# Ledger of designs, part 26: designed miniproteins, single chains, continued (2)

Each design is a single chain, and the fold is of that chain. pLDDT is the mean over its residues in the fold that is shown.

## One batch from the design tools (miniprotein)

Design m4871
Fold by ESMFold2-Fast:
Structure m4871 (fold): chain A 103 residues (1-103)
Amino acid sequence: SVTLTLSGPASVAAGTTLTVTTTATNNGDKTVFLQLYAVDEETSQVVAESAPVQVAPGTTATVTLTVSNVTKGKTYKVTGTAYTIENGIMKVVAETSKTVKVV
């Protein structure tokens, strides 16, 4: 099992940088990958994604995502995902999301 948390603001000022952090603690026996995505809710397009980070069994890892020059009136859904790769197939084992409004 994986414990996943997501930290970031509820709103961000237009023209600035949005920063969101996710932390995963892997309490399982398999290595998982931790990644962050930011999606524009109006277009459903991924606007930013982090590189995946390996989280070994019994360890904790943190990933930070930035979205620069955020656009006024946009709403971003930021999702932290912990997943395994089994036979080349990605399997999500934990997920958490938050919504950030650009003001």
Scores: mean pLDDT 88

Design m4872
Fold by ESMFold2-Fast:
Structure m4872 (fold): chain A 85 residues (1-85)
Amino acid sequence: SIKDEVERLSIEEQLKRLEELRDQALEAMKNSTHPGQQGSYRLAVDLLDDALEGVRWAIENNEPEEEIRRYLGDVIALVQRILDS
């Protein structure tokens, strides 16, 4: 359901969601006492940083909006799963 919801968002709304998830992942990483959980949250932050850089490049190079939105939707859904675990 989350994936279906985020795939309907605009690129601007998806980027805002990525920033919010990044803040949540950083906070979760700082507050985690389990090495495995800290590793998962670090992976989430890395994925979000890579996605933000990749999307900026894609926009600058006129990649199709549909492809950007699909990519962002996939990243948001993946990171949301990590944070919900």
Scores: mean pLDDT 81

Design m4873
Fold by ESMFold2-Fast:
Structure m4873 (fold): chain A 85 residues (1-85)
Amino acid sequence: MTLEEAVDEVLAWLKEQGLITDEQAERIREILKKSKDPEKTLLLLVNAHYNPEDKEAVEIAKKAGLTPEQMDALAERLRELREKE
């Protein structure tokens, strides 16, 4: 599974659970598509609220408009997807 496929699957699941909005999902997709290192950008995004001194991570999270709870949900689902075989 590519990173793009994994992100699309996770974002679709989070929307189905009512954990994020369609607008938030599209912002995340745009941020990653514009990134020269999407995997690094994704890790910075989901860990931003644990690293408030990381200005790059904080700026990415601000652009996505996610709450800490939404960042944790995204991180947890990505982890589960990567651990399934």
Scores: mean pLDDT 80

Design m4874
Fold by ESMFold2-Fast:
Structure m4874 (fold): chain A 83 residues (1-83)
Amino acid sequence: SAAARAAELAALSAKSSQENIDLLLQLEGEQAKPEVAELQKQAEEATKYLAEQTGDEEKAKKIVEDRLSGQLAARALALQEAK
């Protein structure tokens, strides 16, 4: 159901980005590494950009971590549904 799917996505999004990276590697193995590396690179670039714009590195890190965790959670859910 849509409610069950939303609950699963919320549970995954509550995990850290590292926990969701580990899950992606379990689901796709070595094939997940290039995609994870690209998402991590985008997160690093976004953190630098936001830190420069706001002057607050800790705030920038929190915003980017929340976004990355959510992106990884959505990807993990999609891969679980595809299997």
Scores: mean pLDDT 80

Design m4875
Fold by ESMFold2-Fast:
Structure m4875 (fold): chain A 81 residues (1-81)
Amino acid sequence: SLTLTSANTFSVGQTVTLTGSGAPDGSGVVLQDSNGNPVATALVTNGTFSINFTFTSAGTYYLVAYYAGKQISNKLQITVT
């Protein structure tokens, strides 16, 4: 699953850390937006992955992690102001 600590509200230019699991160690995971566009990638180590992500535009975002074309996380809603 994908996890953020605290409320899912951030400022433009703020860097956030997303963590997740659900793919084998050594695997690449792709973080996709609600339009299916890849926005970040990470490598799984010790059962987990971590992505530092910076939002450059205000809006509401929905992020999902994928491995080998399969959804491996919940849909995470983020609001950027």
Scores: mean pLDDT 77

Design m4876
Fold by ESMFold2-Fast:
Structure m4876 (fold): chain A 94 residues (1-94)
Amino acid sequence: SDTIELGKEAGEYASKGDISSAAAKLTAGAILAIADGGNYKDLALMYKYVAEGFEKAGDIESALEYYELSAKYAEKAGDKKLKEEAEKKKKELE
């Protein structure tokens, strides 16, 4: 999925503190997921990779926000495993 690939790129930029590049990739990935008829699973994975990037950068506040978004869209996708993974990460960082 192009959305998942853009999410990985956004996470890499976030891990380096390049917030502008991370935001650009995240926006492109979200647009593609919407064009794909609201692919909630790809959105959840995209937000997971962005959260992992912020976590690596030590930006815990942003990481928590994106893990919450990952869990929300995983629930909408019916992906219990992905939801539990995101919720576990949120608890570990709180």
Scores: mean pLDDT 85

Design m4877
Fold by ESMFold2-Fast:
Structure m4877 (fold): chain A 99 residues (1-99)
Amino acid sequence: SKEELEKELEEEARKLVELYRRNPTDKTWLARFINLLKKYPEPEERGLFIGHLLKQAEVPDRAVRVEARSLVDLFGPFLGLTEEEKEEIVERAVEVALK
């Protein structure tokens, strides 16, 4: 269900933020991040996941859009995203992070 998916994405976001905070210089978090984006391939799912990541990381409202775009730019080359898909992911992530 939509509620089960959102709960799963929020929990995965929490785990990823915890992994990053444990050792920011270790690239293990980046590998997990890319694998999660591959597991959730739809722009809606990716936007939800990134939105929850930004919220769990306590990114200030004013920085949410810039950070969402930075994350999309980071993984875009690995996933072959179009500019339209990138914008869809960013807009959804901003909506989720600011709620």
Scores: mean pLDDT 84

Design m4878
Fold by ESMFold2-Fast:
Structure m4878 (fold): chain A 63 residues (1-63)
Amino acid sequence: SMEEIRQLILESVKELMRLMGEAVEALLQYKRTGDPSKLEEAEEYQKRMAELIKETDEQVAQL
């Protein structure tokens, strides 16, 4: 239903905002410390955001 699609998208947007915040925090720590592990951490959050978008698209297509 359209309502199920709407709720799925809203939940995905909320999780995307959380992951974006985590990625930004990791990048800020990288800027402060020069620690390459923080850059890798930010890249993992960016990868998870891309995966979540794909998963959401696939779930919407099944509804």
Scores: mean pLDDT 86

Design m4879
Fold by ESMFold2-Fast:
Structure m4879 (fold): chain A 75 residues (1-75)
Amino acid sequence: MSQEELDKEVDIAIAEIKVAVEKVAYQRNPSKENLEALIKAYEELMELARKHGDEETYKWAQEGLENAKKELEKL
């Protein structure tokens, strides 16, 4: 594995962890601030997944972003 390939995997893994952390934060305290943080985490994950051609991660993040945005519209 090259350093470039390792950096890609690490970046996506870190972004996935950020989404998980923000999702838990929102579930524990369903505030607009926590929901906006979750939306940003999903957007970052989608951008990285698109850049690296990870279709499965992109679709997962897109679905999460769509759901989070729908929740934000209700606030």
Scores: mean pLDDT 82

Design m4880
Fold by ESMFold2-Fast:
Structure m4880 (fold): chain A 80 residues (1-80)
Amino acid sequence: MREEDLERIRELLKEKGFSDEDIERILALVERLGMELEEAERLVNMAALMGLPITLALAEEMAKNGRVPENPGVVPADEE
């Protein structure tokens, strides 16, 4: 990830009220999973909605199957 992308993610996390420790943890996960800026932004939005520990656990689980979810939003049940 580029330095400008890293700074953008850092800024978003600060605006969402994350601590420096939480910011470092998210950035480390992003680098470890080889995430692009878009995936990192999705992770930040998910963390803001669901909380950091749940988001990190979910991201690691989904990374085993390829990638972090593109949209952390609530989806309707799978019915007609």
Scores: mean pLDDT 67

Design m4881
Fold by ESMFold2-Fast:
Structure m4881 (fold): chain A 64 residues (1-64)
Amino acid sequence: VAAETDALAAELGRRLTELSDKANYYRQLAKQGNKEAETLAKQYEAERDRVAAEGIARLNALSA
C-alpha cells in the first residue's frame, strides 16, 4: 500500500510540474498581449487543478 501511494505521489508530482511549467510559459506570453496564450494558460491551469484534485482523491482511496 505505501509503495503504491509513494509511486502515485511521485507520478502526480511530475505531471503537476509539467502542467505548471506549461501554464507559466503561456501566462508569460499572455502578459505580452498574446490572446491565444491567455486561452492556453487558462486551459493548462484548469488541467493542473483537475489533475491535483483527481490525484488527492486517488491517494485518499489508497489510504482507506
Scores: mean pLDDT 81

Design m4882
Fold by ESMFold2-Fast:
Order: C-alpha cells, then sequence, then structure tokens
Structure m4882 (fold): chain A 100 residues (1-100)
C-alpha cells in the first residue's frame, strides 16, 4: 500500500529529510493516482522522479555530514535501488486496480 511504502521510505531517510520526503511522496501519490487509466509509463515516470529526488537528497545530506563522496553515493544508491524496487511494485498494484 502507499502507507506501507511511505513508512518504509521514511524509515530509510535521515530525520532531517523526513518532512520534505513526506511532501514529495504526497505529490507523487497524487500524480500517479491522477494519471489516466492504463498510462503505465507516466505512472513509472512519476515514481522514477520521486526515487531520483530522494536519492539526491540522501547523497547531499551525507556530503553535508562530511562523508566521502564515494561512501555518500553508495548509501544513496542502496536506498534508491530498494525504493525503486518497492515503488515499481506499488505502481504495478495501482495500474492493475485501474485496468481491472
Amino acid sequence: SWDDFQDWVLSQVPDSLRDQVRQVMDQTRQRVNQTPPGDYLSMMSHMDRFVSQVSGWIFGHYLSQGVPPSDAARRARDVGRDTWSRGNDLVDQVYQTMVN
């Protein structure tokens, strides 16, 4: 569900990012749900943008904490990969409810 996805993503991000991630999650949910029925590629595009934004914020957060760029990138990549996987599963579920 969207709530399970949100709870999981928020558990993976630094506390300082939680409010902005929640806001962009709400926007992404609205964009996916407002996508015309059957437009899977647009739904995926909205989720991909969400994953890219969150990954970028995590990378920037760790850089601001003095973490070396390679380690910061690895941390962002790991969360981004898992977020992308879970987000795609959610888009598939939403798509199936719209096309029967």
Scores: mean pLDDT 87

Design m4883
Fold by ESMFold2-Fast:
Structure m4883 (fold): chain A 72 residues (1-72)
Amino acid sequence: SSLEELIEKARAAFDQGKLDEAIAYAERAMRSAELAVKLGEQGKITPETKRKAQKALEEAKEIKDQALAAKE
């Protein structure tokens, strides 16, 4: 999915030391995941899709936090 692609790009950028790109991809993934979680709470997507979005949100937050820490 597009969300999974954003997370993969964020991880790849982080591994390559491209910290600003990693943060940008992680923030895009967070925005997409937050919207999907909200749609899940409204019953507009499946419970499985909501769970995947919640996991993706946590993964994106972790990548962003690690990239911000590495930038110091």
Scores: mean pLDDT 85

Design m4884
Fold by ESMFold2-Fast:
Structure m4884 (fold): chain A 90 residues (1-90)
Amino acid sequence: SAALEEARKRAEEEIERSTAILEEFNRVASAPNGALPTGEVGEELLKLFEEEKARAKAEGLKPPYPFGVAEIPQRRIEEAKAVLAEVDAA
């Protein structure tokens, strides 16, 4: 049960973080294919991109595509929601 509670907390934190980034990105209305949000949202989005790039390198996978970085927080929300569904079913 302790492991399930830690998984729940981690998933909830990821949803909160990525949702905040996605909401501010949508507010700024920047085009992800050639433009990024500026300021704190832009910095946090690039941080997510660097995390994904490091993971891909460690796993020997193809690095993430630098255009469309706005999809990263949305994908992370979907992945975290899947984890929550599994934890809730256990």
Scores: mean pLDDT 70

Design m4885
Fold by ESMFold2-Fast:
Structure m4885 (fold): chain A 88 residues (1-88)
Amino acid sequence: SALQQQLEELRKKGEELEKIPEITPELFKKYLPLVVQAQQLRGQQLIQDGVPQEQVDQQLQQALKKYEEALKKRQPEIEEELKKKKLE
């Protein structure tokens, strides 16, 4: 289906970003939106497969919360990378 093709494209883009050897603020900025979009498309696919909307919404909300907490935990690393790139 079109949704399955879009999910595969997002997965490939995510894997391509993970191949970057340096963890940068730009990598985090690009990675997070792709993850959010993939979760949204996955939720839409689940609804088409007959999963109740409420259950899908709960799963998406929990997944987004986990990604937000992971990003928040990495905030010190992001700040350190910004300092390293400040004069380069």
Scores: mean pLDDT 65

Design m4886
Fold by ESMFold2-Fast:
Structure m4886 (fold): chain A 100 residues (1-100)
Amino acid sequence: MSDEELRQYAEDYYAEHRAEIEALTRSLADDPEAFDALVDSLIAQLRDPDVLVRVRALVDLWIINQVRPNRRILAAMFDLATNDPDPAVRAIAARLLAQP
C-alpha cells in the first residue's frame, strides 16, 4: 500500500467513524472501567502486525482524545509517531498530533 493510499484510508476512516466513536466516548463518561478497557484494547492494537489495524486504532484513539483528553492516548500516539516500522504510519500519527 502506498503512503498516499494509507493516508487516504485514514482520512476516509476518520470521516466515516468520527460520529460513532465520539458518541461511544461520551456514552462511557460515567464508566471509567469500560473507558479504560477500550483505551487499553486500542493501544494494544497499535502493535498489531496488520498496518490497517494499527491505522484504525490510531484514528480511533485520536477521535477519543478529542472528546476526552487522555495522557495515555497521547503517549501511545507519540510512541507510534517515532517508532512504528512503517514511515507512512509515523507520518499519519505526527500529522494527527499536530492538529489543535
Scores: mean pLDDT 88

Design m4887
Fold by ESMFold2-Fast:
Structure m4887 (fold): chain A 84 residues (1-84)
Amino acid sequence: HMEESRRILELADELYEVGRKAAEEVAKKHNYTLSEKERLLLDARISEEAVQLARDVLDGKITKEEAIERARQFAEELVKEIIK
């Protein structure tokens, strides 16, 4: 139980960083400056998605490579919805 929780948190942190960087790159590409409120909402949602993806990887539902790609796509789509 403790070992599984540690693995989820470690992978979630990695996936969170993937999403955070993807969100920043999309905003930069669109010359959009994220507000403090938008940054907080992005952080919360990207963090939640990262934890869920980490669980799916450890449950054998998806690969780590698929989780990285999904984290990136989730963050990119989320920023695009904010920019609209």
Scores: mean pLDDT 85

Design m4888
Fold by ESMFold2-Fast:
Structure m4888 (fold): chain A 92 residues (1-92)
Amino acid sequence: MMEKEIEELLEKAREAGEKGDEDSKLKYLTEAIILEVKKLGEELGIPEAGEKLSEGYRRREERRLRGEPSSVILEEMEKELREAAEEIEKAL
């Protein structure tokens, strides 16, 4: 079930990127991670899991504020989401 939600968000991110809207692409990728934070927190009952994933957002936001273009940040986020999708697939 997590795989479906992640897939939907990844498809929206892909469509935004295809349209040249990298800002929306970044938004959808961030939203996918937020869903994982919620589900992981509920599954484990551990606030630390949410903290760990939230650090990812904070780092992306900080890098963007420091002048990195969204396209550079998107490459890193896409890699992390690919790994997350594989973990979900393994859990099934």
Scores: mean pLDDT 68

Design m4889
Fold by ESMFold2-Fast:
Structure m4889 (fold): chain A 90 residues (1-90)
Amino acid sequence: MEAEERRRREREELERFRRERRREGIERYLAEMKKRGASEEEIKIELLKAEMAERLERIIAENPDPEVQREKAKELNKELEEKIKKIKEE
């Protein structure tokens, strides 16, 4: 039905817009870090945080249940911490 298709299209467009805005913000932030002499490690960590933020937005969009969102967000945070630790150990 038209209303159902319109809602789906609006949601998809919103998700694309959020992803594009996130990337633009991250690119500007990373450029500023590079200008200030940030290390490769710092840049890698920030890029990883940005990637995880995008995954979190997908979790929220795909899972309307707040309990499921919280559980998946905890798993995502654990993965982020493990990857940051690995980068720092290099």
Scores: mean pLDDT 73

Design m4890
Fold by ESMFold2-Fast:
Structure m4890 (fold): chain A 70 residues (1-70)
Amino acid sequence: SDEEFRRQFERLLREQLEDFRTLARTESEETVREQYDTLVGTLRLAAEAVPDLRPLVDETLAELDRILAE
């Protein structure tokens, strides 16, 4: 993978986490869980397509799980 693509993906993940944190504070638990499932699926697909992204994806998934658990 290109270095530029990895940097862009990292920035996108940071923005996604900020959006999800806001969603988790403002929306119903059902809506939050549905969005969590969608994000998990998308991130897993990205890591499968670009294995170099796995560490970043795993870190993001752990943070999403923490937000959902709170």
Scores: mean pLDDT 82

Design m4891
Fold by ESMFold2-Fast:
Structure m4891 (fold): chain A 74 residues (1-74)
Amino acid sequence: VDLARQRIPREEAVSEVKKIADELVEKAIKNKYTRSQAASLVVAVALYGVGLGVPEEEIRKIMKEASEKIDKAL
C-alpha cells in the first residue's frame, strides 16, 4: 500500500517536495529566520516528503541542497 499513489504520482510528489523546500528556504532567508528555524522547516519538508512516498535518496538530496543554501545565507 502507498498513500502517495492515491493522490499524487511519485514523480509529481518529488517535484512538489523540492518546490516547497526551495520556497521555504527562500522565505526563511528573506524573513531573516535563524539557522535553527530554517533547519526546522527543512526537517518538516522532509517529513512531508516521506508521507508522500518520496524516495529516501531524493529526500536526502533536497535536504542537502536546502541546508547548503541556509549555511551560505544565514
Scores: mean pLDDT 74

Design m4892
Fold by ESMFold2-Fast:
Structure m4892 (fold): chain A 67 residues (1-67)
Amino acid sequence: SDREKGLEFADKADEEWAELSEEEKEEVRKKIIEIAKKNGAKGVVYDEKIDAYITEETYNRMKEIEA
């Protein structure tokens, strides 16, 4: 259920993202990076598969599962 909820949330985020102007997209990107750094994230990676910014640790863990 959590996995299905996460996928539905990602799909909705993709739709909302597509409706944003290029300026609004840049502001959202900056905000995500700023929040991640403020919360002590050492690194943030964009994951094209889920269309989201995630921590480097989470990205590496996902790649290990996919291998």
Scores: mean pLDDT 61

Design m4893
Fold by ESMFold2-Fast:
Structure m4893 (fold): chain A 77 residues (1-77)
Amino acid sequence: MKEELTEYAKKLGIPEDAAKKYAEILVEAGYTFEEVLKEIEKLKKLDKEKQQELREKSINGDEVLGVLMLLAERAKD
């Protein structure tokens, strides 16, 4: 699971060290790889205003949401 998340983040252009850290954060928060993919798909479909609202929440201390938002933004490209 951590390896799958790390490889997914690397495919999105995230450096290996950061990808490993992000995978660790998500796994420690109780996310499965499938749950991460579902959250990313959901976040990718949000309008710009709703995405901005979620970014503000991540800045205010939701590290897990911050990682998911970063992965979703890179997955749009």
Scores: mean pLDDT 76

Design m4894
Fold by ESMFold2-Fast:
Structure m4894 (fold): chain A 98 residues (1-98)
Amino acid sequence: HMEKLQRLAEAFKKAGLPEVAELVENRDADGLIKMADEYYKKAKENNDPLYINKADFYYRVAARIYELLGEEEKSKAVKAYMDKKINEIEKRLRKQQA
């Protein structure tokens, strides 16, 4: 799975996301989850949907790292955690916009 992680990191470098590429190269899925949690917190504090999109993106990259490492249960756990957090903030934003 090293070769697949290296290709994923190179894709992020080409996309202009070198900081994400570094976390992928280091197999630092937990670091990506922490970044996603911080963006989720900012989404809640600022009611800014841009931060929801950033949180979703970082959670998905973390889940992909676990998948490429063969850690399917950890990948599924991150996706379930993401779905719960994103659904909570979207419901909160709908109440404030209504």
Scores: mean pLDDT 80

Design m4895
Fold by ESMFold2-Fast:
Structure m4895 (fold): chain A 59 residues (1-59)
Amino acid sequence: SMVERTVVSEVPVEKAAEFREQLAQALAWLESQGVRVLDVREEVVGDVTRVTVTLAVPA
């Protein structure tokens, strides 16, 4: 069985590119451990990039 988890990160827009690189590496590692990446969403709210990641984690 899988449990759904949502992680929200807020990053200044000037750091968004660096954060995307780090996130891509982290998500690749999580998938290698059996976690499923269901959705990745980015939204700019003012001067902040909000990144919402939805995961399915083995229970």
Scores: mean pLDDT 87

Design m4896
Fold by ESMFold2-Fast:
Order: sequence, then structure tokens, then C-alpha cells
Structure m4896 (fold): chain A 71 residues (1-71)
Amino acid sequence: DAAEQLAELLVKYYGISREDAEAFVAAAGTPEALKAYLRRELEALLADPSGSPQLPDEEVRAALAELDAIK
């Protein structure tokens, strides 16, 4: 389930609660739309690592790999 995997990714890399992650996934409308949004945000973090104090490049790359594995 793409929605479940996206919620797990948000908990793991963004540190939000499972309940909040599930609500965020639901609010995005579709898992595909949320996946596209998160991919863009993570790619932006790699381009400007100083823009986020919470995710080092290695974690951003890991998050992108997990995101690309979600179908």
C-alpha cells in the first residue's frame, strides 16, 4: 500500500507521529501526488543542504531511494 509506505517514510525521516503522517497522506489526495511533492522537496534539500538542519545528505538519499521504491 503506497499510502502506508509514504506514512512510514514521513514518520522515519520527518519525525512526525504515525497519526499525523496518515492524516497528511490523506490530505494530499493521492499517494502519487504526495510522492511527487516529497521527491521535489528531497531533491531541493540535496541541492541546498543548509536549508534543513534535520536531514543530512545520506538520509535524504536514503529517503529518495525508499520513495522511488513505493508504487
Scores: mean pLDDT 75

Design m4897
Fold by ESMFold2-Fast:
Structure m4897 (fold): chain A 112 residues (1-112)
Amino acid sequence: ENSVLLVLYENLDKDKDGVITKEEIKNFFKEVLGADLSDEKIEKIIKLIDKDGDGKITLEEFINLFRNVLKDKEYEERVKELLSLFNVELTEELKKRLEEEGKLMAEKYGIK
């Protein structure tokens, strides 16, 4: 089964060093979730993903946020807060889909 999220990430990572930019995050949410983001919302998203606060978002950090949404309450709350910025509720169906797509990306990129 072709994951739209996996295909999108493959295009984003084609010529990258595994670092995700603000523009790439904006395009990801626009294409996958249909959400148009202001720059202020993108900065809040980066803060939710950048656990270490170093200003760098890696592909691994982004993938781990989604693939662990069912396994870890901290990741679940972070994803819930992230989606609330777009008036999107983290439903059980959406949670399972994000976890499955995150696992597929982790497998493809060799993320443990």
Scores: mean pLDDT 68

Design m4898
Fold by ESMFold2-Fast:
Structure m4898 (fold): chain A 85 residues (1-85)
Amino acid sequence: MQLEVTVEMKDDQALAAMAEGVGRLQLETGYIKSIQVEGRRLTVTFENLPSKQAGEDLVARIRELAAAAGATAVQVSPLRDVDLS
């Protein structure tokens, strides 16, 4: 399962703050596979999530970091094909 979060930042300073926050989250969790920067857009890809809940918790933390850093938009791709049985 993978999850992708795309964050639009207000300016380069906000982008730097967001990138630092996501970098810390990567070190704490180990589930962040890649961080891609394109202009003022930051895309975070998660892999090897142990549960759907872990993915939702990571998204919540990213939303908090984005709000604190000055994000203008946050887009989340849902976790795909979680066995709900």
Scores: mean pLDDT 76

Design m4899
Fold by ESMFold2-Fast:
Structure m4899 (fold): chain A 89 residues (1-89)
Amino acid sequence: MEQVSISLGESEEEALKKIEEEVGELSEEEKEEFRKAYKLGLEDTKEEMEKLAEDYLAGKAGYTFTTNVPELQEKIEELKKKIEEAKKK
């Protein structure tokens, strides 16, 4: 079985800071649009994480997720618990 380690994202504040370092200071409107896009990206990431966990339970590969994003960290802990409980059966 293939073991894959996946690093997921940066905090909203860290990602915003990186963008400001590259393009300069953003307006408040640009910051709000960034926050909206960031949240949409988190939802897409959560969906992909669910699919990868299902692939692991189907015997395809082992997955390890790491992140600095609190919302994704909660999702990672939930998926780890589900995988470990499924293994015990």
Scores: mean pLDDT 70

Design m4900
Fold by ESMFold2-Fast:
Structure m4900 (fold): chain A 116 residues (1-116)
Amino acid sequence: MKLSKEQLDEEVWEAMVLMARSVIRTTAKRASPELLELVDQVLERALQTPDERMRRLLIGIAMGAASSEDQERAIALLQRALQATTLEELLAIAREMAKIADPESAESLLRLIEKA
């Protein structure tokens, strides 16, 4: 049987989340266990989110948080992302995350905001 387009899309997103998780685990050497737990929860939420724009923003927010030296603010924004129910809420959180992310992660987040 051919997989539906939706099933193939979900498998691609699962692979992207796995790659993001791998990158975060190898690069976020200074991240607290609390920040890493919240990053994992946001990435799991991205997998469960049917809206592609919200899914991209959740992955971007998680990557931005892992790149940030401001762990307290990153944790607060990840907690807000887990409670956010609208695209508009996630866009606001992504903009705040871009302010504390490293320059490369901030640029990637701003591009995701422009496409959403």
Scores: mean pLDDT 76

Design m4901
Fold by ESMFold2-Fast:
Structure m4901 (fold): chain A 77 residues (1-77)
Amino acid sequence: SEAEKKLATLPEKAYSELPEEAQTLYLAVRRLLEEGREDEAEALFKERLAKAPPELHDDLTYAYYKAVVEVRRARER
């Protein structure tokens, strides 16, 4: 999937290794996706990315696609 490809382009990080902004995004996106609110999850990611300084862009992108991949894999089981 596109989400898995995006995640693979970034360094692997545990949730605890992410900055607080990325940790907050990961939890919020995962919750929205678990509730089936996929458009809201993407909108939140785009909003946070647009407002974030450049040094957080990779970590925010990683957090978003990590949440997407994990929720989609959980739905397959």
Scores: mean pLDDT 82

Design m4902
Fold by ESMFold2-Fast:
Order: structure tokens, then sequence, then C-alpha cells
Structure m4902 (fold): chain A 96 residues (1-96)
């Protein structure tokens, strides 16, 4: 239980940080595709330092987040830095 809670917190923290970096990329005027690539590279690099079980969970959850972001773009025609930052804050709060 304690190991599972710690792993879940690590997953949420990595995902929150990735979304924050993606939000920053959009604020800098980068495209959504560039922001998604920055987030993906951050997740890959960060998970190299984590146990394989955590790495798999982060990669799977990140793919779900990317799918959700693409759905937002389809519905609204754009995804804003504020939307990604809000998602990051939600995950960061869940990691507490």
Amino acid sequence: SDKQRQEDREVLTVLSDALGKMSDALKEGKSLDEALQIGKEYVKEKTKTLPKSVQEKVLEAFDEIVRSIKTLQERHGEVTAEELETMAKVLRNAAK
C-alpha cells in the first residue's frame, strides 16, 4: 500500500511536470505538436530514473493525456497554455 501510494505520487508528479513544460512551450509560441513532443521527451527522460512499473504507468497515462488534449483541440479548434496548466495543477494536487 505505501509503495503503491509512493509510485502513484511519482506518476502524477512526472505527468504534472510534463504538462507544465507543455504549457510553457505554448506560452513561448510553439505549436501544440511541438509542445506534445516536449512533454513526451520529458516523460521518457524522467522515467529512465524510475522503476519499470512506474515508467509503464507514466507512459500509459501520458498517452491518455495526449488523447484528451487532441480531443480538446478537435472540440474547440485550439488548446491553450492555461488549459494545460490547469491539468498540471489538478494532477499536482492529486499527488499530495
Scores: mean pLDDT 86

Design m4903
Fold by ESMFold2-Fast:
Structure m4903 (fold): chain A 56 residues (1-56)
Amino acid sequence: MEIADRLIKRGQEHEAKGDFESAARSFKRASEIYKKLGDDDRAQQAYDRSRRALSR
């Protein structure tokens, strides 16, 4: 849980700096960790944030 939460925060920091590719990478890793934990809702949210970062 702690690692995935930290990756979400790092992704948000990268978005604030305009580094959308690094943000997407952080969100994707968080999504993979949430999936392994069985938290499909948070995994989907992180995955959607990753896709949004790459679309901007």
Scores: mean pLDDT 81

Design m4904
Fold by ESMFold2-Fast:
Structure m4904 (fold): chain A 90 residues (1-90)
Amino acid sequence: SMEQLRARAAELTARLLELAKSEEARELVRRLGELLFELIDDSDRVTEEERQEALDDLEALVEEIQKWSDEEQIEALRLFIDLLERLLKS
């Protein structure tokens, strides 16, 4: 359901904010969260399966991000933001 997707997105975004090592990484997490909620709300351009896949990919990022340097976190977050922006521009 949409409610469950929004709840999962909020939880994953909160976990990323906690694991972010710099203010730059935290700003990228906030931007990622904005795009993720936009993706969930956009029923016309994005399928339910694409939303689930994006959340699964984000969960995988959360599992690994704590092991990464600040520079690696920033790079990974920027790549994820680019992916979400591309999905929204379809």
Scores: mean pLDDT 82

